Designed miniproteins, single chains, continued (5). Designs and how they scored, part 13

Each design is a single chain, and the fold is of that chain. pLDDT is the mean over its residues in the fold that is shown.

## One batch from the design tools (miniprotein)

Design m16451
Fold by ESMFold2-Fast:
Structure m16451 (fold): chain A 66 residues (1-66)
Amino acid sequence: REKETKENLELLNRLNEALENEDWEKVEELIEEIAKKYKLTPEQVEKLKEIAKEMMEAIKKVKEKK
């Protein structure tokens, strides 16, 4: 867990791409993959989903202005 953050960065990069594409199904899949790998609690999973939704809405608002 303290070694390379490469795997976490790759997951975050894929999550960011899914958020930019407004692909909620992919976002949920990535969050579930993270939850399985790190044995996250239901509370942590719920928080990640809420954060992801907020990020997706923020990205959507930015895109609407472009």
Scores: mean pLDDT 74

Design m16452
Fold by ESMFold2-Fast:
Structure m16452 (fold): chain A 57 residues (1-57)
Amino acid sequence: GKKKAEKLAEILGISVEEAQVIIEHLKGKSRDEAVDFLKSLGASEKQAEEAADLILE
């Protein structure tokens, strides 16, 4: 939902619109795949894990 995108945007320091695109892209992926993708975008390990857990809930 919108609240997930807002929280993800805060974690990653991006716009809510960019966060929505990331959520849709990672839908149905494993936690490891989500973490690796987020780290490829420049997220720290902690940010990537927190963001992946949020997306996959």
Scores: mean pLDDT 81

Design m16453
Fold by ESMFold2-Fast:
Structure m16453 (fold): chain A 70 residues (1-70)
Amino acid sequence: MSLEEQKKILEEIGKKALESLKKILPEEVARDIVEKALKEALETLEKGASLEEAIQVFENTVVRLYLEAV
């Protein structure tokens, strides 16, 4: 799998997370959380981490920021 394909998968995961978070948080807050989490995950992937590690960074960042928002 190419780096660009892996980035696309992370972006799709981000879109799904945004849809879920918008059900329980204001849209602006949900978007901000997902954008920050996606940025950290993409940076992890660019540094040579696996897709699985990048997804874990995304999920951990979403949880952390969600707990700070509520």
Scores: mean pLDDT 84

Design m16454
Fold by ESMFold2-Fast:
Structure m16454 (fold): chain A 62 residues (1-62)
Amino acid sequence: GPEQARAELERAQGRRDSLAAKLNELEKTNDPKDREALDEIVSAALGLMQATVDELAARRKL
């Protein structure tokens, strides 16, 4: 119902915001020449993309 759709949207927005903040911190703290640091940045970026898709899907339920 509408309350479930709102809760889903809020969770998706929170996840996206958290991943965006994490990606920004990884970009500031990790050396981009380090392969392990690059793998972590790529993983966070892919997570942010998925969270953005999840937010858009949640918005469609409202």
Scores: mean pLDDT 74

Design m16455
Fold by ESMFold2-Fast:
Structure m16455 (fold): chain A 66 residues (1-66)
Amino acid sequence: MAAAAVEELRRRAEAARAAGEDSLDVRVPGSVALSDVEEAARAAGMRVEGVVTLPDGDRLVTLVPA
């Protein structure tokens, strides 16, 4: 489950980067390590600009081009 969420984040980040988007907001489960999120974003040519923990324990992660 966590690994699948990280791969989905990476795919969305790659697609956003390819589309020339200036930012992407992704909701990830709170069980996913932030370091895994940062590595997935970096692999896609993006970086984590901000993280907000939501009331349900999920995180809203804002990605921007690296």
Scores: mean pLDDT 81

Design m16456
Fold by ESMFold2-Fast:
Structure m16456 (fold): chain A 65 residues (1-65)
Amino acid sequence: EERRKLFEDIVKRATEKNRELAEHYEKLADELEKLSQELGPKYRVLAETYRRFAEAYKKFAELNE
C-alpha cells in the first residue's frame, strides 16, 4: 500500500544519491590525478582520498540493490 511505496521511493532516492556522490568523487579523483602529474605528489594523496570516498558511496548504493 502507500506506506510501502513511500519506503521504496525513499530507498530508491538514497541509492540514486549515493551513486551520484560516487560518480562525483570518482570524477574529482581523475582530475586530481592529472593535476598531480603537473603540480606534485600532494594532489596524488588527495586523489587517493577521493577514490576512497567514491568506493564507500558505491558500496552504499550496492547495499540497496
Scores: mean pLDDT 78

Design m16457
Fold by ESMFold2-Fast:
Structure m16457 (fold): chain A 64 residues (1-64)
Amino acid sequence: PDGDGFVSREELLVELANEGLIAPDATAAEVAPFLALFDRYDRDGDGRLDEAEYAALMAEVRAR
C-alpha cells in the first residue's frame, strides 16, 4: 500500500506476485481477470481500492 489506505492496480499486481498468485513476468492475459476484479470493486472508478474492497478482492482471488 502507498500509506493512504488505498491500493492501485500496480500495487495489486505487485502483491499478487509477492504472494505467488501470479508469476512476476505474468502476461497481460494472465493478469486480465485480476484487473477485471479490480474494476468491479473500484466502485468510484478512480483507480483505487480501499482496504475493505482490496481484502474482498484478495479473498475472491484466493478462492479461485
Scores: mean pLDDT 75

Design m16458
Fold by ESMFold2-Fast:
Structure m16458 (fold): chain A 60 residues (1-60)
Amino acid sequence: EEEQRIFDLEVELALEEIRLAITRLAMPKLSPEEYVQAQKEIGELETRIAELEAEIDRLR
């Protein structure tokens, strides 16, 4: 059961990391208004990634 939970968290972590990478790659092509929103999204993604990493480490 914990193995499945760790797997699910690792998948979620990978998806959030991919989303962060895509958002960062798109930054140079954004309008100033979209850039501000992307910066907020990046901050939220970085927070979620840190929380997921901490939970995975705690369960290992």
Scores: mean pLDDT 81

Design m16459
Fold by ESMFold2-Fast:
Structure m16459 (fold): chain A 69 residues (1-69)
Amino acid sequence: LEEAYAHLSPEERATIRETAEALRRIGDVLDEVIKENPDIKDFKKLAELAKPRFDEVNRENVARIRALE
């Protein structure tokens, strides 16, 4: 993985890594919401419950990526 990006600048590689980590954080939010709401089997309802956490995590992800500038 890291070898495939070796020809990019350190800043570009940091941005790619932070983007990958940002996607993982989004996945963690969905996992948490599902875990907290085991009685809810409607995916749309789970997504609605996850929305405020997605918005928060996305705000944090944008701030982290901006910090790499």
Scores: mean pLDDT 74

Design m16460
Fold by ESMFold2-Fast:
Structure m16460 (fold): chain A 86 residues (1-86)
Amino acid sequence: MIDEKEVLTALGEIYLAIGKKDEEKGDFQSAVESYRKAAELFEQAGDYEGAAIAYENLAKSYEQMGKTDEAEEVRKKAEELREKAR
């Protein structure tokens, strides 16, 4: 049987890695898209630690784009998810 949680977690890790590479290239728009996808996949998997990491990276990418309000909202989401992980 295919473990949906395992597949979602693996896909989340892949998108997190893609986002980091996009960020390294200075492609913050693509990084935002990849980190958001990673966060959604980790949340669906119940991996709140992975989701929090993805949202933290998403917030950093928003800050580098000058989207400070969006970065703050996403950072709060990451903090809430870290609380759920513990």
Scores: mean pLDDT 84

Design m16461
Fold by ESMFold2-Fast:
Structure m16461 (fold): chain A 62 residues (1-62)
Amino acid sequence: MEESIKRVEEELRRDLEAEARVLEAVDPERAARIREALENKDYAEAMRLVFEPPIEAAIAAS
């Protein structure tokens, strides 16, 4: 059971890190927050940041 959970966490961390790298080109602040969440092993926060709508960037640009 624990090995399955660790494998899922490792895969999730890898996917979230890949998303952070993509986002770094368009939203470096969000990418940095995702990496910080991953360092803290806060996968829920990292996922929230990855799936956060880009509307905040549009609002900040206004």
Scores: mean pLDDT 71

Design m16462
Fold by ESMFold2-Fast:
Structure m16462 (fold): chain A 74 residues (1-74)
Amino acid sequence: MAELERLQAELERLQAERDAVIKVNKEYSKKIRKEFNVKYGGYIDLDQLSRLPSVEELKKRIEEAYKIIKEAEK
């Protein structure tokens, strides 16, 4: 099995995971932010809660995998 093929498969999996996590996190954060602002009058800034560390970690892993694939394809 070629290393490039394995990396491409992993990149595809990571992209799918990232997209799923971002979609779920975006919808959930939007719902929570709206409910919290109504109930608590917006006393707490929820911008930080709109992002999960897992989303940032997935983005970083995808960028690294993509860079490795591009370099291997040279």
Scores: mean pLDDT 58

Design m16463
Fold by ESMFold2-Fast:
Structure m16463 (fold): chain A 62 residues (1-62)
Amino acid sequence: NARDPYGGEVVSDKPKITVEEGIKILEERLGVKITPPADADLSEEVTVEEFFQMYGKMLFEE
């Protein structure tokens, strides 16, 4: 295909999730309590990658 309509805006097998949902999932997976930051909008929709980048640093903090 010379131009893929699917390769324009909808090139993601990564659905968006809310920050709140991401926190809940992470809490269950890690077995720890995660304190939501005051700057974060829990209703904000983010990709799994974006969410992991924000909270990925916590994985290295012990």
Scores: mean pLDDT 64

Design m16464
Fold by ESMFold2-Fast:
Structure m16464 (fold): chain A 66 residues (1-66)
Amino acid sequence: IDELIKELEKLKKEAEKLGDKEAVRIIDQALSLAEAALKAGDIDQAIENLKLGIEEARKRIEEKKK
């Protein structure tokens, strides 16, 4: 989990440097959903939310760098 959170934080900094407000929003939403799931005791849901957030953020950042 910590590794996934770290990856999202790195992607957030990258998105901020690129001025990609939508990617930042997606990352913040993924982190919020994961935190809510962890508080509810749903670790699997937290991991899934983090992974989906990483995948979507990476795709958006990659597209913007082209």
Scores: mean pLDDT 78

Design m16465
Fold by ESMFold2-Fast:
Structure m16465 (fold): chain A 65 residues (1-65)
Amino acid sequence: GGATSGAQAAKMGAAGDAAGAAAGGYERNLVGNPEQSKYGKLAAEAGARGDAAAASKYGKLANDA
C-alpha cells in the first residue's frame, strides 16, 4: 500500500533484493527454476546499476516464471 509515496522505498527494496540475490546466490537457491535464475540475474544486474524499476520488473518476471 502507498505507491504514491513509496517510489524511493520501492526502488531501494527492489534494488536491494536484486543486489542481494546476485551477491547471495540467487542462482544456487533457484536451482530448481532456471528461468527464475535467469530473470533473477537480470534483476540483480539492474539493482547493481541502481535501476530499481528494471530490477522490480525482472523480479516480478522471475517470480511469475
Scores: mean pLDDT 61

Design m16466
Fold by ESMFold2-Fast:
Structure m16466 (fold): chain A 92 residues (1-92)
Amino acid sequence: SMREEQIKKIAEALIKELETLLSYDKENEEKLKEAIELAKEKTEEALKKALEVLLGLSEEEAKEILEEALKLGLSLDMIGVAVLRSLRRRKE
């Protein structure tokens, strides 16, 4: 219950930051739109797409990084907060 509430809050915040980025990042428009749609139902997949955009990674590279982070004991919430902070700092 509490974890589901936390994931929902991360998804809501992620959608807001991705919509803001979509307003000026036309190069990554398709990936950002996919991430927004995924964030509604599959937060992990949305975080993977956000990593592709933030770090300039392929889908395979982003998946490997996310899987490795989870294996090292980082929770999806911790990864989500890190991604959100990175998106918020990408203001130019």
Scores: mean pLDDT 75

Design m16467
Fold by ESMFold2-Fast:
Structure m16467 (fold): chain A 65 residues (1-65)
Amino acid sequence: PKKVAVVAGRDEEEARRLAERLVREQGADEAVVLTGVSEEEALAFAKKLREETGANVGVYGVGEL
């Protein structure tokens, strides 16, 4: 199944750098960056993405959400 990393953080640059690393080093097929969201919102997004796509979705926080 497709591996998707959902990266949430207040700093878009920091979140994008982590997303790139997860794709390159951890074998994620795709990464989605969410900024300005709560932990609950990030988890809800990941749940919806799993339900709609059947992907293996991991959620990663960077700094404060």
Scores: mean pLDDT 78

Design m16468
Fold by ESMFold2-Fast:
Structure m16468 (fold): chain A 70 residues (1-70)
Amino acid sequence: SELDELELRFGEVLIRALGKLGGLGRTDPDKAMELAKKISELVKKFHEALENNDLESAKKYLEELEELVD
Protein backbone atom coordinates (compact mmCIF):
# COMPACT_ATOMS: atom_id res chain seq x y z
CA SER A 1 0.00 0.00 0.00
CA GLU A 2 1.02 3.66 -0.31
CA LEU A 3 1.35 3.94 3.47
CA ASP A 4 3.66 0.87 3.54
CA GLU A 5 5.82 2.46 0.82
CA LEU A 6 6.06 5.75 2.74
CA GLU A 7 6.93 3.84 5.95
CA LEU A 8 9.73 1.94 4.17
CA ARG A 9 11.13 5.13 2.59
CA PHE A 10 11.01 6.88 5.98
CA GLY A 11 12.93 4.01 7.62
CA GLU A 12 15.61 4.14 4.90
CA VAL A 13 15.95 7.92 5.29
CA LEU A 14 16.37 7.63 9.08
CA ILE A 15 19.18 5.06 8.69
CA ARG A 16 20.95 7.39 6.23
CA ALA A 17 20.38 10.39 8.52
CA LEU A 18 21.95 8.56 11.50
CA GLY A 19 25.02 7.71 9.42
CA LYS A 20 25.42 11.28 8.18
CA LEU A 21 24.95 12.77 11.67
CA GLY A 22 27.46 10.33 13.18
CA GLY A 23 30.11 11.20 10.60
CA LEU A 24 29.46 14.95 10.76
CA GLY A 25 29.41 14.92 14.58
CA ARG A 26 33.06 13.85 14.66
CA THR A 27 34.27 16.63 12.29
CA ASP A 28 31.82 19.52 12.89
CA PRO A 29 29.50 19.05 15.90
CA ASP A 30 27.86 22.48 15.43
CA LYS A 31 26.80 21.59 11.86
CA ALA A 32 25.67 18.16 13.08
CA MET A 33 23.40 19.85 15.64
CA GLU A 34 21.99 22.22 12.99
CA LEU A 35 21.32 19.27 10.64
CA ALA A 36 19.70 17.28 13.48
CA LYS A 37 17.32 20.19 14.20
CA LYS A 38 16.30 20.39 10.51
CA ILE A 39 15.78 16.61 10.36
CA SER A 40 13.70 16.71 13.57
CA GLU A 41 11.49 19.50 12.18
CA LEU A 42 10.84 17.63 8.90
CA VAL A 43 10.13 14.38 10.80
CA LYS A 44 7.53 16.21 12.92
CA LYS A 45 5.90 17.75 9.82
CA PHE A 46 5.87 14.34 8.07
CA HIS A 47 4.11 12.65 11.02
CA GLU A 48 1.67 15.59 11.42
CA ALA A 49 0.75 15.30 7.72
CA LEU A 50 0.17 11.52 8.07
CA GLU A 51 -1.99 12.09 11.20
CA ASN A 52 -4.12 14.54 9.17
CA ASN A 53 -4.36 12.13 6.18
CA ASP A 54 -2.48 14.68 4.04
CA LEU A 55 -0.46 12.23 1.93
CA GLU A 56 0.61 14.95 -0.53
CA SER A 57 2.29 17.02 2.22
CA ALA A 58 3.71 13.84 3.79
CA LYS A 59 5.39 12.97 0.46
CA LYS A 60 6.72 16.55 0.14
CA TYR A 61 8.30 16.52 3.61
CA LEU A 62 9.73 13.02 3.03
CA GLU A 63 11.29 14.20 -0.26
CA GLU A 64 12.78 17.24 1.53
CA LEU A 65 14.16 14.92 4.23
CA GLU A 66 15.67 12.60 1.57
CA GLU A 67 17.33 15.60 -0.14
CA LEU A 68 18.65 16.91 3.21
CA VAL A 69 20.42 13.60 4.05
CA ASP A 70 21.74 12.90 0.55
Scores: mean pLDDT 85

Design m16469
Fold by ESMFold2-Fast:
Structure m16469 (fold): chain A 59 residues (1-59)
Amino acid sequence: GPLYRATVPLPATSPDELAFREGDLLEVLEEFPDGRVRARLLSTGAEGIVPASALERVA
């Protein structure tokens, strides 16, 4: 999927959410109509739900 970079750090607050640090690279796997995405963190392979507003596309 397309590559994105985290613009802010985010803790996971539920089991379906993904925690990341600012500057982490994520692959977007699925987009939801509520403004969230399912993404994979490239450094760990961990998958979870993240707000799309926390990410910017790196082309």
Scores: mean pLDDT 80

Design m16470
Fold by ESMFold2-Fast:
Structure m16470 (fold): chain A 81 residues (1-81)
Amino acid sequence: MTLDEVLAQEREGNLKLAEEAVKRMEELSKDPNATKEEIREAYISGLAAAILVAMSGEPEKAREFLERVEKLYKEALERIK
């Protein structure tokens, strides 16, 4: 496996992680039994995934993931109130 192949796989993996993090946040935002701790953990995971996407050379996609995660986090917190 070449370095370029490894970097391409890392980029694809990081994009998948970010999509999974957004999906997790969306599920928690709709779950009436979700705890503040679960929502906070999903938010932290979403931030980490977006940072990895940015580091993989996809800063615009990273910004889109950050905006999606932040919006869902705010919605989930308002629902728990």
Scores: mean pLDDT 80

Design m16471
Fold by ESMFold2-Fast:
Structure m16471 (fold): chain A 86 residues (1-86)
Amino acid sequence: MTLIITFKNAPVSRLTGEALRAIGLGLDGYDVKIEIKGDTLTITIGNVSEELVNHYIEYAKELAKKGAEVEIKKEGDTTEITITFP
């Protein structure tokens, strides 16, 4: 499976934290691509487990409870999560 997570309109502290988490996944052996454009961070994780996808879905739901706008798309073997901060 492939997981794509996009963080939009995020403060620098949030982007830094999410980028560090993504680097950690890469160091743990996941196929990770990190792209940063202004206030937008996109993380693509290849060969991801269903457990890791579900973990990020729950994390996104928790961020939604804290005021973020969350969109989740599932198309074939790809799960795409977009999180927009207020």
Scores: mean pLDDT 84

Design m16472
Fold by ESMFold2-Fast:
Structure m16472 (fold): chain A 55 residues (1-55)
Amino acid sequence: ALSPTARLLVRLGLHEHREHGLPLEEVEAAIRKALEDEGLADQIEAVLAEFRRRA
């Protein structure tokens, strides 16, 4: 299960991609950095899988 912070990052990433047209690669890079900065690097692959599933 994703943490609340990880779930928020998926929602924000989808918003940036869908509403602002950010490329998927740039959104994924931003999600990785945000998770590393929050000490959630262990959740990166699960968060990116969820993001890709919904994108």
Scores: mean pLDDT 83

Design m16473
Fold by ESMFold2-Fast:
Formats: C-alpha cells, sequence, structure tokens
Structure m16473 (fold): chain A 65 residues (1-65)
C-alpha cells in the first residue's frame, strides 16, 4: 500500500456515489492509484473517501521518476 499526501487545488463536486467531494485547500491521502487519471483518496478533514481525478490534486509527497 502506497500512501501519498496531496492537497486539493480547486473545488471538486462528486458526480457519483463512488467519487469524493473536495474543497480547495483540503488535504487528502491517496490510498490507491486507479488509472492514469483517477485515484482513490481520503479527505482528511471529513473522513470521507472515494475516487478523485488527479487534475484536482497537487501531490505534496515526493514521487520521483
Amino acid sequence: MIIIEAVAVKDYEAKSEEELSLKKGQKVLIKEIIDAENVYAVNLETGEEGIVPKSVLEVTSLEVK
């Protein structure tokens, strides 16, 4: 299990029950990378979890290529 810390760079409104709503500035933990565009994350402010587009998040932990 890889745990990656990220922050929401904009508000995101969940489009389905599987998705996570975020507000700009909220911290999340990425628990799983689903695909190139989406991650499974936990909102650290609310405790809610779900699928979030990577484009909404800025990774704060080092992912070095």
Scores: mean pLDDT 76

Design m16474
Fold by ESMFold2-Fast:
Structure m16474 (fold): chain A 86 residues (1-86)
Amino acid sequence: MREEIERLEREARKHLEKAREAVRRGDVEEALRHLEEVGKVLDKIRELYREAKKKGDEETARYAEEVLRRLLRELQEVAAELARAM
């Protein structure tokens, strides 16, 4: 489960970087598509968080919550950059 969360975090970070690159190019449509993919990854991590809580795996649940907080912060930053570019 932890390794899956780590994989999902890497996937989300790749999409965030592609979204930033699209913003730099003025490609609003591509940026929005990558941000949508980040949203899907966040939903998967939330599901793993709920599963860890159900199993009483408090360590994995805390890790998932920390990853979600970091990714949401980065998502908000990229979304703000996109809004300024529009």
Scores: mean pLDDT 87

Design m16475
Fold by ESMFold2-Fast:
Structure m16475 (fold): chain A 79 residues (1-79)
Amino acid sequence: SKVEEAIKYLEKARQLALENGDEEVAELFSKAIEAARNGDYDEAIELTKKAMDLAREKGLTEIQEYVEKAYKLLLEAKR
């Protein structure tokens, strides 16, 4: 499902954030994953967007690519 794919991308982004020492970004991904698993797609989308914006501000290019993929999948899952 699109939600399962989005969660996988969020988990990859979270792992990269932890490896880079970006605990704040990693925490946003953890919350987004939890919201998505609970079916709270609006909250998951909002948290994912916050993480995407923060990753962009910090220049975390690889994390940004994964989170953008997750964001698009979550938007499609809500449709």
Scores: mean pLDDT 87

Design m16477
Fold by ESMFold2-Fast:
Structure m16477 (fold): chain A 72 residues (1-72)
Amino acid sequence: SADEAAFFTEAGRILREEGVDTETMGRALVLINKAGGLNATKEQIYQALLEAGVPEEVARRAAEKIYELKHS
């Protein structure tokens, strides 16, 4: 679906479940949006999470889960 609001709501939930704090989560969602939001590749989502300050292991798992939201 082309609903960006639903995508970012679920992306935020994934980040919270992975233990990402609210400030880092907010920064990550802004950077994912700038990378293309719904059109961002898994690699672009991963890089956005790293730039936001998400730890590498968490960023890898979260990027996979967030990318899969586009296929559900």
Scores: mean pLDDT 85

Design m16478
Fold by ESMFold2-Fast:
Structure m16478 (fold): chain A 67 residues (1-67)
Amino acid sequence: LTEELVEAVVAGDKEAAVEAYERALAAGEDPRELLRAAGEAVAATPAADKEAAKQALNAVGGAHLSR
């Protein structure tokens, strides 16, 4: 489940990233670990794609706050 979140963030897919985050939370994953993994995914993303990855991470952060 954390892997799905990382993949969505690296892909810059905001909707998929939020859905993966919500699914992982429903499965009992630690939100702190999920946010850390998503942040690491942005850090590991190549410079050309990093802006889209940051936008996906921001969407996940927004979903976290709206819960």
Scores: mean pLDDT 78

Design m16479
Fold by ESMFold2-Fast:
Structure m16479 (fold): chain A 75 residues (1-75)
Amino acid sequence: GPIAEAAARVAEEAAKKKDADLAYQTGMTLINAFATPETREEALKYAQEMAESAKKGDVDKAREYGRKLGEAVEA
């Protein structure tokens, strides 16, 4: 959905810049706004994976985890 696509786009930009902080802060913003207690643990794991992928400049993996994070909090 829209949150998943937005998260994937920000994750891609963060990875292009190797900016793990941007990726992690974006993930935490989405988690704090949209996650339920039941989805929070899984969403946190995706935020961490997104940040690690962004740090490495792995655009494809960052995009994948950003999308998964957005999907988890949209459910």
Scores: mean pLDDT 86

Design m16480
Fold by ESMFold2-Fast:
Structure m16480 (fold): chain A 57 residues (1-57)
Amino acid sequence: MEIEKELEKVREELERYQALKDAADAHPETVSPETRAALDARIAELQKKIEELEKKL
């Protein structure tokens, strides 16, 4: 099963999106509200996916 590799990949992706959100929050004038909402939604999706993958291990 490739679940462990997928979990690692999703965790790395979550870390990258969290960094992007932190940068957007620091400089809201450079990022649209729609883009910030998309980042929030993506982070939530990745967190949920990590939880689902951990349950399958």
Scores: mean pLDDT 80

Design m16481
Fold by ESMFold2-Fast:
Structure m16481 (fold): chain A 70 residues (1-70)
Amino acid sequence: SKEAEQLAKEGAWLFSQGRLEEALEKFEEAIKIDPNYAAAWKGLGDVLEAMGRLEEAKEAYEKAKELDPN
């Protein structure tokens, strides 16, 4: 989905700015629109890891690998 891709791109930009809570919201919105979008799950994992939410980050990374194992 183009909308999910745009939200994930916004999330990545917010993450690069250290705006972790806002980045989290954008990746969660992207996943809600397209739950099979592996890049959004990876982005969610990166943000959760930066927030110290390590178990949730692991689950997000596992989802990303399941969707795009290559």
Scores: mean pLDDT 89

Design m16482
Fold by ESMFold2-Fast:
Structure m16482 (fold): chain A 61 residues (1-61)
Amino acid sequence: MSREEAVERLMEETGLSRKQAESVIELGEQLGPEVAAQYAKRDLGLSDEQAEIVRRILEEL
């Protein structure tokens, strides 16, 4: 999966803005998909289901 595809999937599947999706991807690249998913849930207000979507998209990068 390309970075652009991951950004578009995060926006479509979780409702994140482009800037939020790019920040989540950057965090996932630096600290791993689990940390990025927890950030999305705790700091961006995503549900458990949406955080799991974040984690799976980042694992495919």
Scores: mean pLDDT 84

Design m16483
Fold by ESMFold2-Fast:
Structure m16483 (fold): chain A 77 residues (1-77)
Amino acid sequence: MSEEELEREVDLALVTMQVALVRISLEKGKVDEDTVALAEKALQRARELVQKYPDNEDARRILEETERVLAEAREKL
């Protein structure tokens, strides 16, 4: 694995983890300002991933999922 490949995988894993944490908060009905802030940070990282890796399907998928969970979190706040 190259350094660039490792960086991509780490960034994807971080966004995926943040989205999962927001989803858990949504499922438990415990959405607060911290949940929205986490979703906003995940969205920023997901956008940066798509810009850096425009042909990567995983990056596009995580961006779409992140946009969805942020919208849901804002509605539940």
Scores: mean pLDDT 83

Design m16484
Fold by ESMFold2-Fast:
Structure m16484 (fold): chain A 66 residues (1-66)
Amino acid sequence: EAQELVEKGKEALKAGKYEEAAKYFEKALALDPRNTEALANLHVAYFNLGDEEKAAAYAARANAAA
């Protein structure tokens, strides 16, 4: 379930495990490509990983999905 993967990703974000969080959110997007919560949280995860290009791309996709 996409929502369960989003919740696991949010737990990883809270723990500071940004790479693990990104993997959970990416799996959620594989199930639901327009999951705005997963897109927004991928922006946060990649921003914290220093991947500015991916962070910006996911922020733009989250805005387009809303």
Scores: mean pLDDT 82

Design m16485
Fold by ESMFold2-Fast:
Structure m16485 (fold): chain A 58 residues (1-58)
Amino acid sequence: SDEALAAASAFTGVDARALTPDELQAAGVRAMTTAGRDPSAEEAAALAAAGRALQERF
C-alpha cells in the first residue's frame, strides 16, 4: 500500500496519504484532465490500491 500511495501521489501531484478516498478520486480526475489522458494500467492499479488503503483508515 505504501508503494501504491507513493505512485498515486506521483500521478496526482498531491500527497495521497493525507487524502480521504473521495479526495483521492477527485485528485485523480483533475490529474487526468491536466495531463489530457487516462491513467496507464500501472497508474490505475496504484490509484485503486491507494483508495482501498485509505478506506481501511479511521
Scores: mean pLDDT 77

Design m16486
Fold by ESMFold2-Fast:
Structure m16486 (fold): chain A 66 residues (1-66)
Amino acid sequence: AEELLREAEELLKKGIEYDKAGNTEQAVKYFEEAIRKAEEAIRAGHELDAGAILLSAQVFLVETKK
């Protein structure tokens, strides 16, 4: 359970790094993976922390696709 939360955080961080570097393709990929891992962490009982990661990743994903 903790591992899913950690993975979601790392994927979100990587997505932000790629977005700042102008690599939209990689940023989108990492944000989508962060969303997937955050959803898994929510199901595992980390609702508040994983919910925050999920929301952040969704917002960044929408921004990078525009």
Scores: mean pLDDT 80

Design m16487
Fold by ESMFold2-Fast:
Structure m16487 (fold): chain A 64 residues (1-64)
Amino acid sequence: MDPKLKEALELEDKGETARVLGRYELAAEYFEKAAEIYEELGLHEKAKQMREKAKEARELAKQQ
């Protein structure tokens, strides 16, 4: 596996864990970092999905 792809997957997992724990702002940060790496790799659909998850997490953070 590409080391950058592995890093993006680990950031995605960290984002999901933070989201489950209600740490929505932290979740958004991890998803945004994953999106940047997916974009660098040319994985535009995955980058878009990560940005959508980050936006959702930020919206949930505002409700707390």
Scores: mean pLDDT 86

Design m16488
Fold by ESMFold2-Fast:
Structure m16488 (fold): chain A 77 residues (1-77)
Amino acid sequence: APAPPVNTEPLSDEEAERLIKRVEELVKKMKEAEAQGNHIEADIYRALLTILLHTAGVLVPEDATVEEIKKAIEERK
């Protein structure tokens, strides 16, 4: 069966820019939490990132780099 229903509409330039900015914020906070040994906080940011991308219809591997995520977002325009 295919993945659960997600946003199938193409992203506007404004929506893509806001999504990229949010991804960068969540990845930064996740890395900061990991550096501090706060694994619970890091896991929360990882879950939020996954939900954000899935809701926007951006399908990337869970181990995707920020650059790969940005490319996938641009491809959704």
Scores: mean pLDDT 76

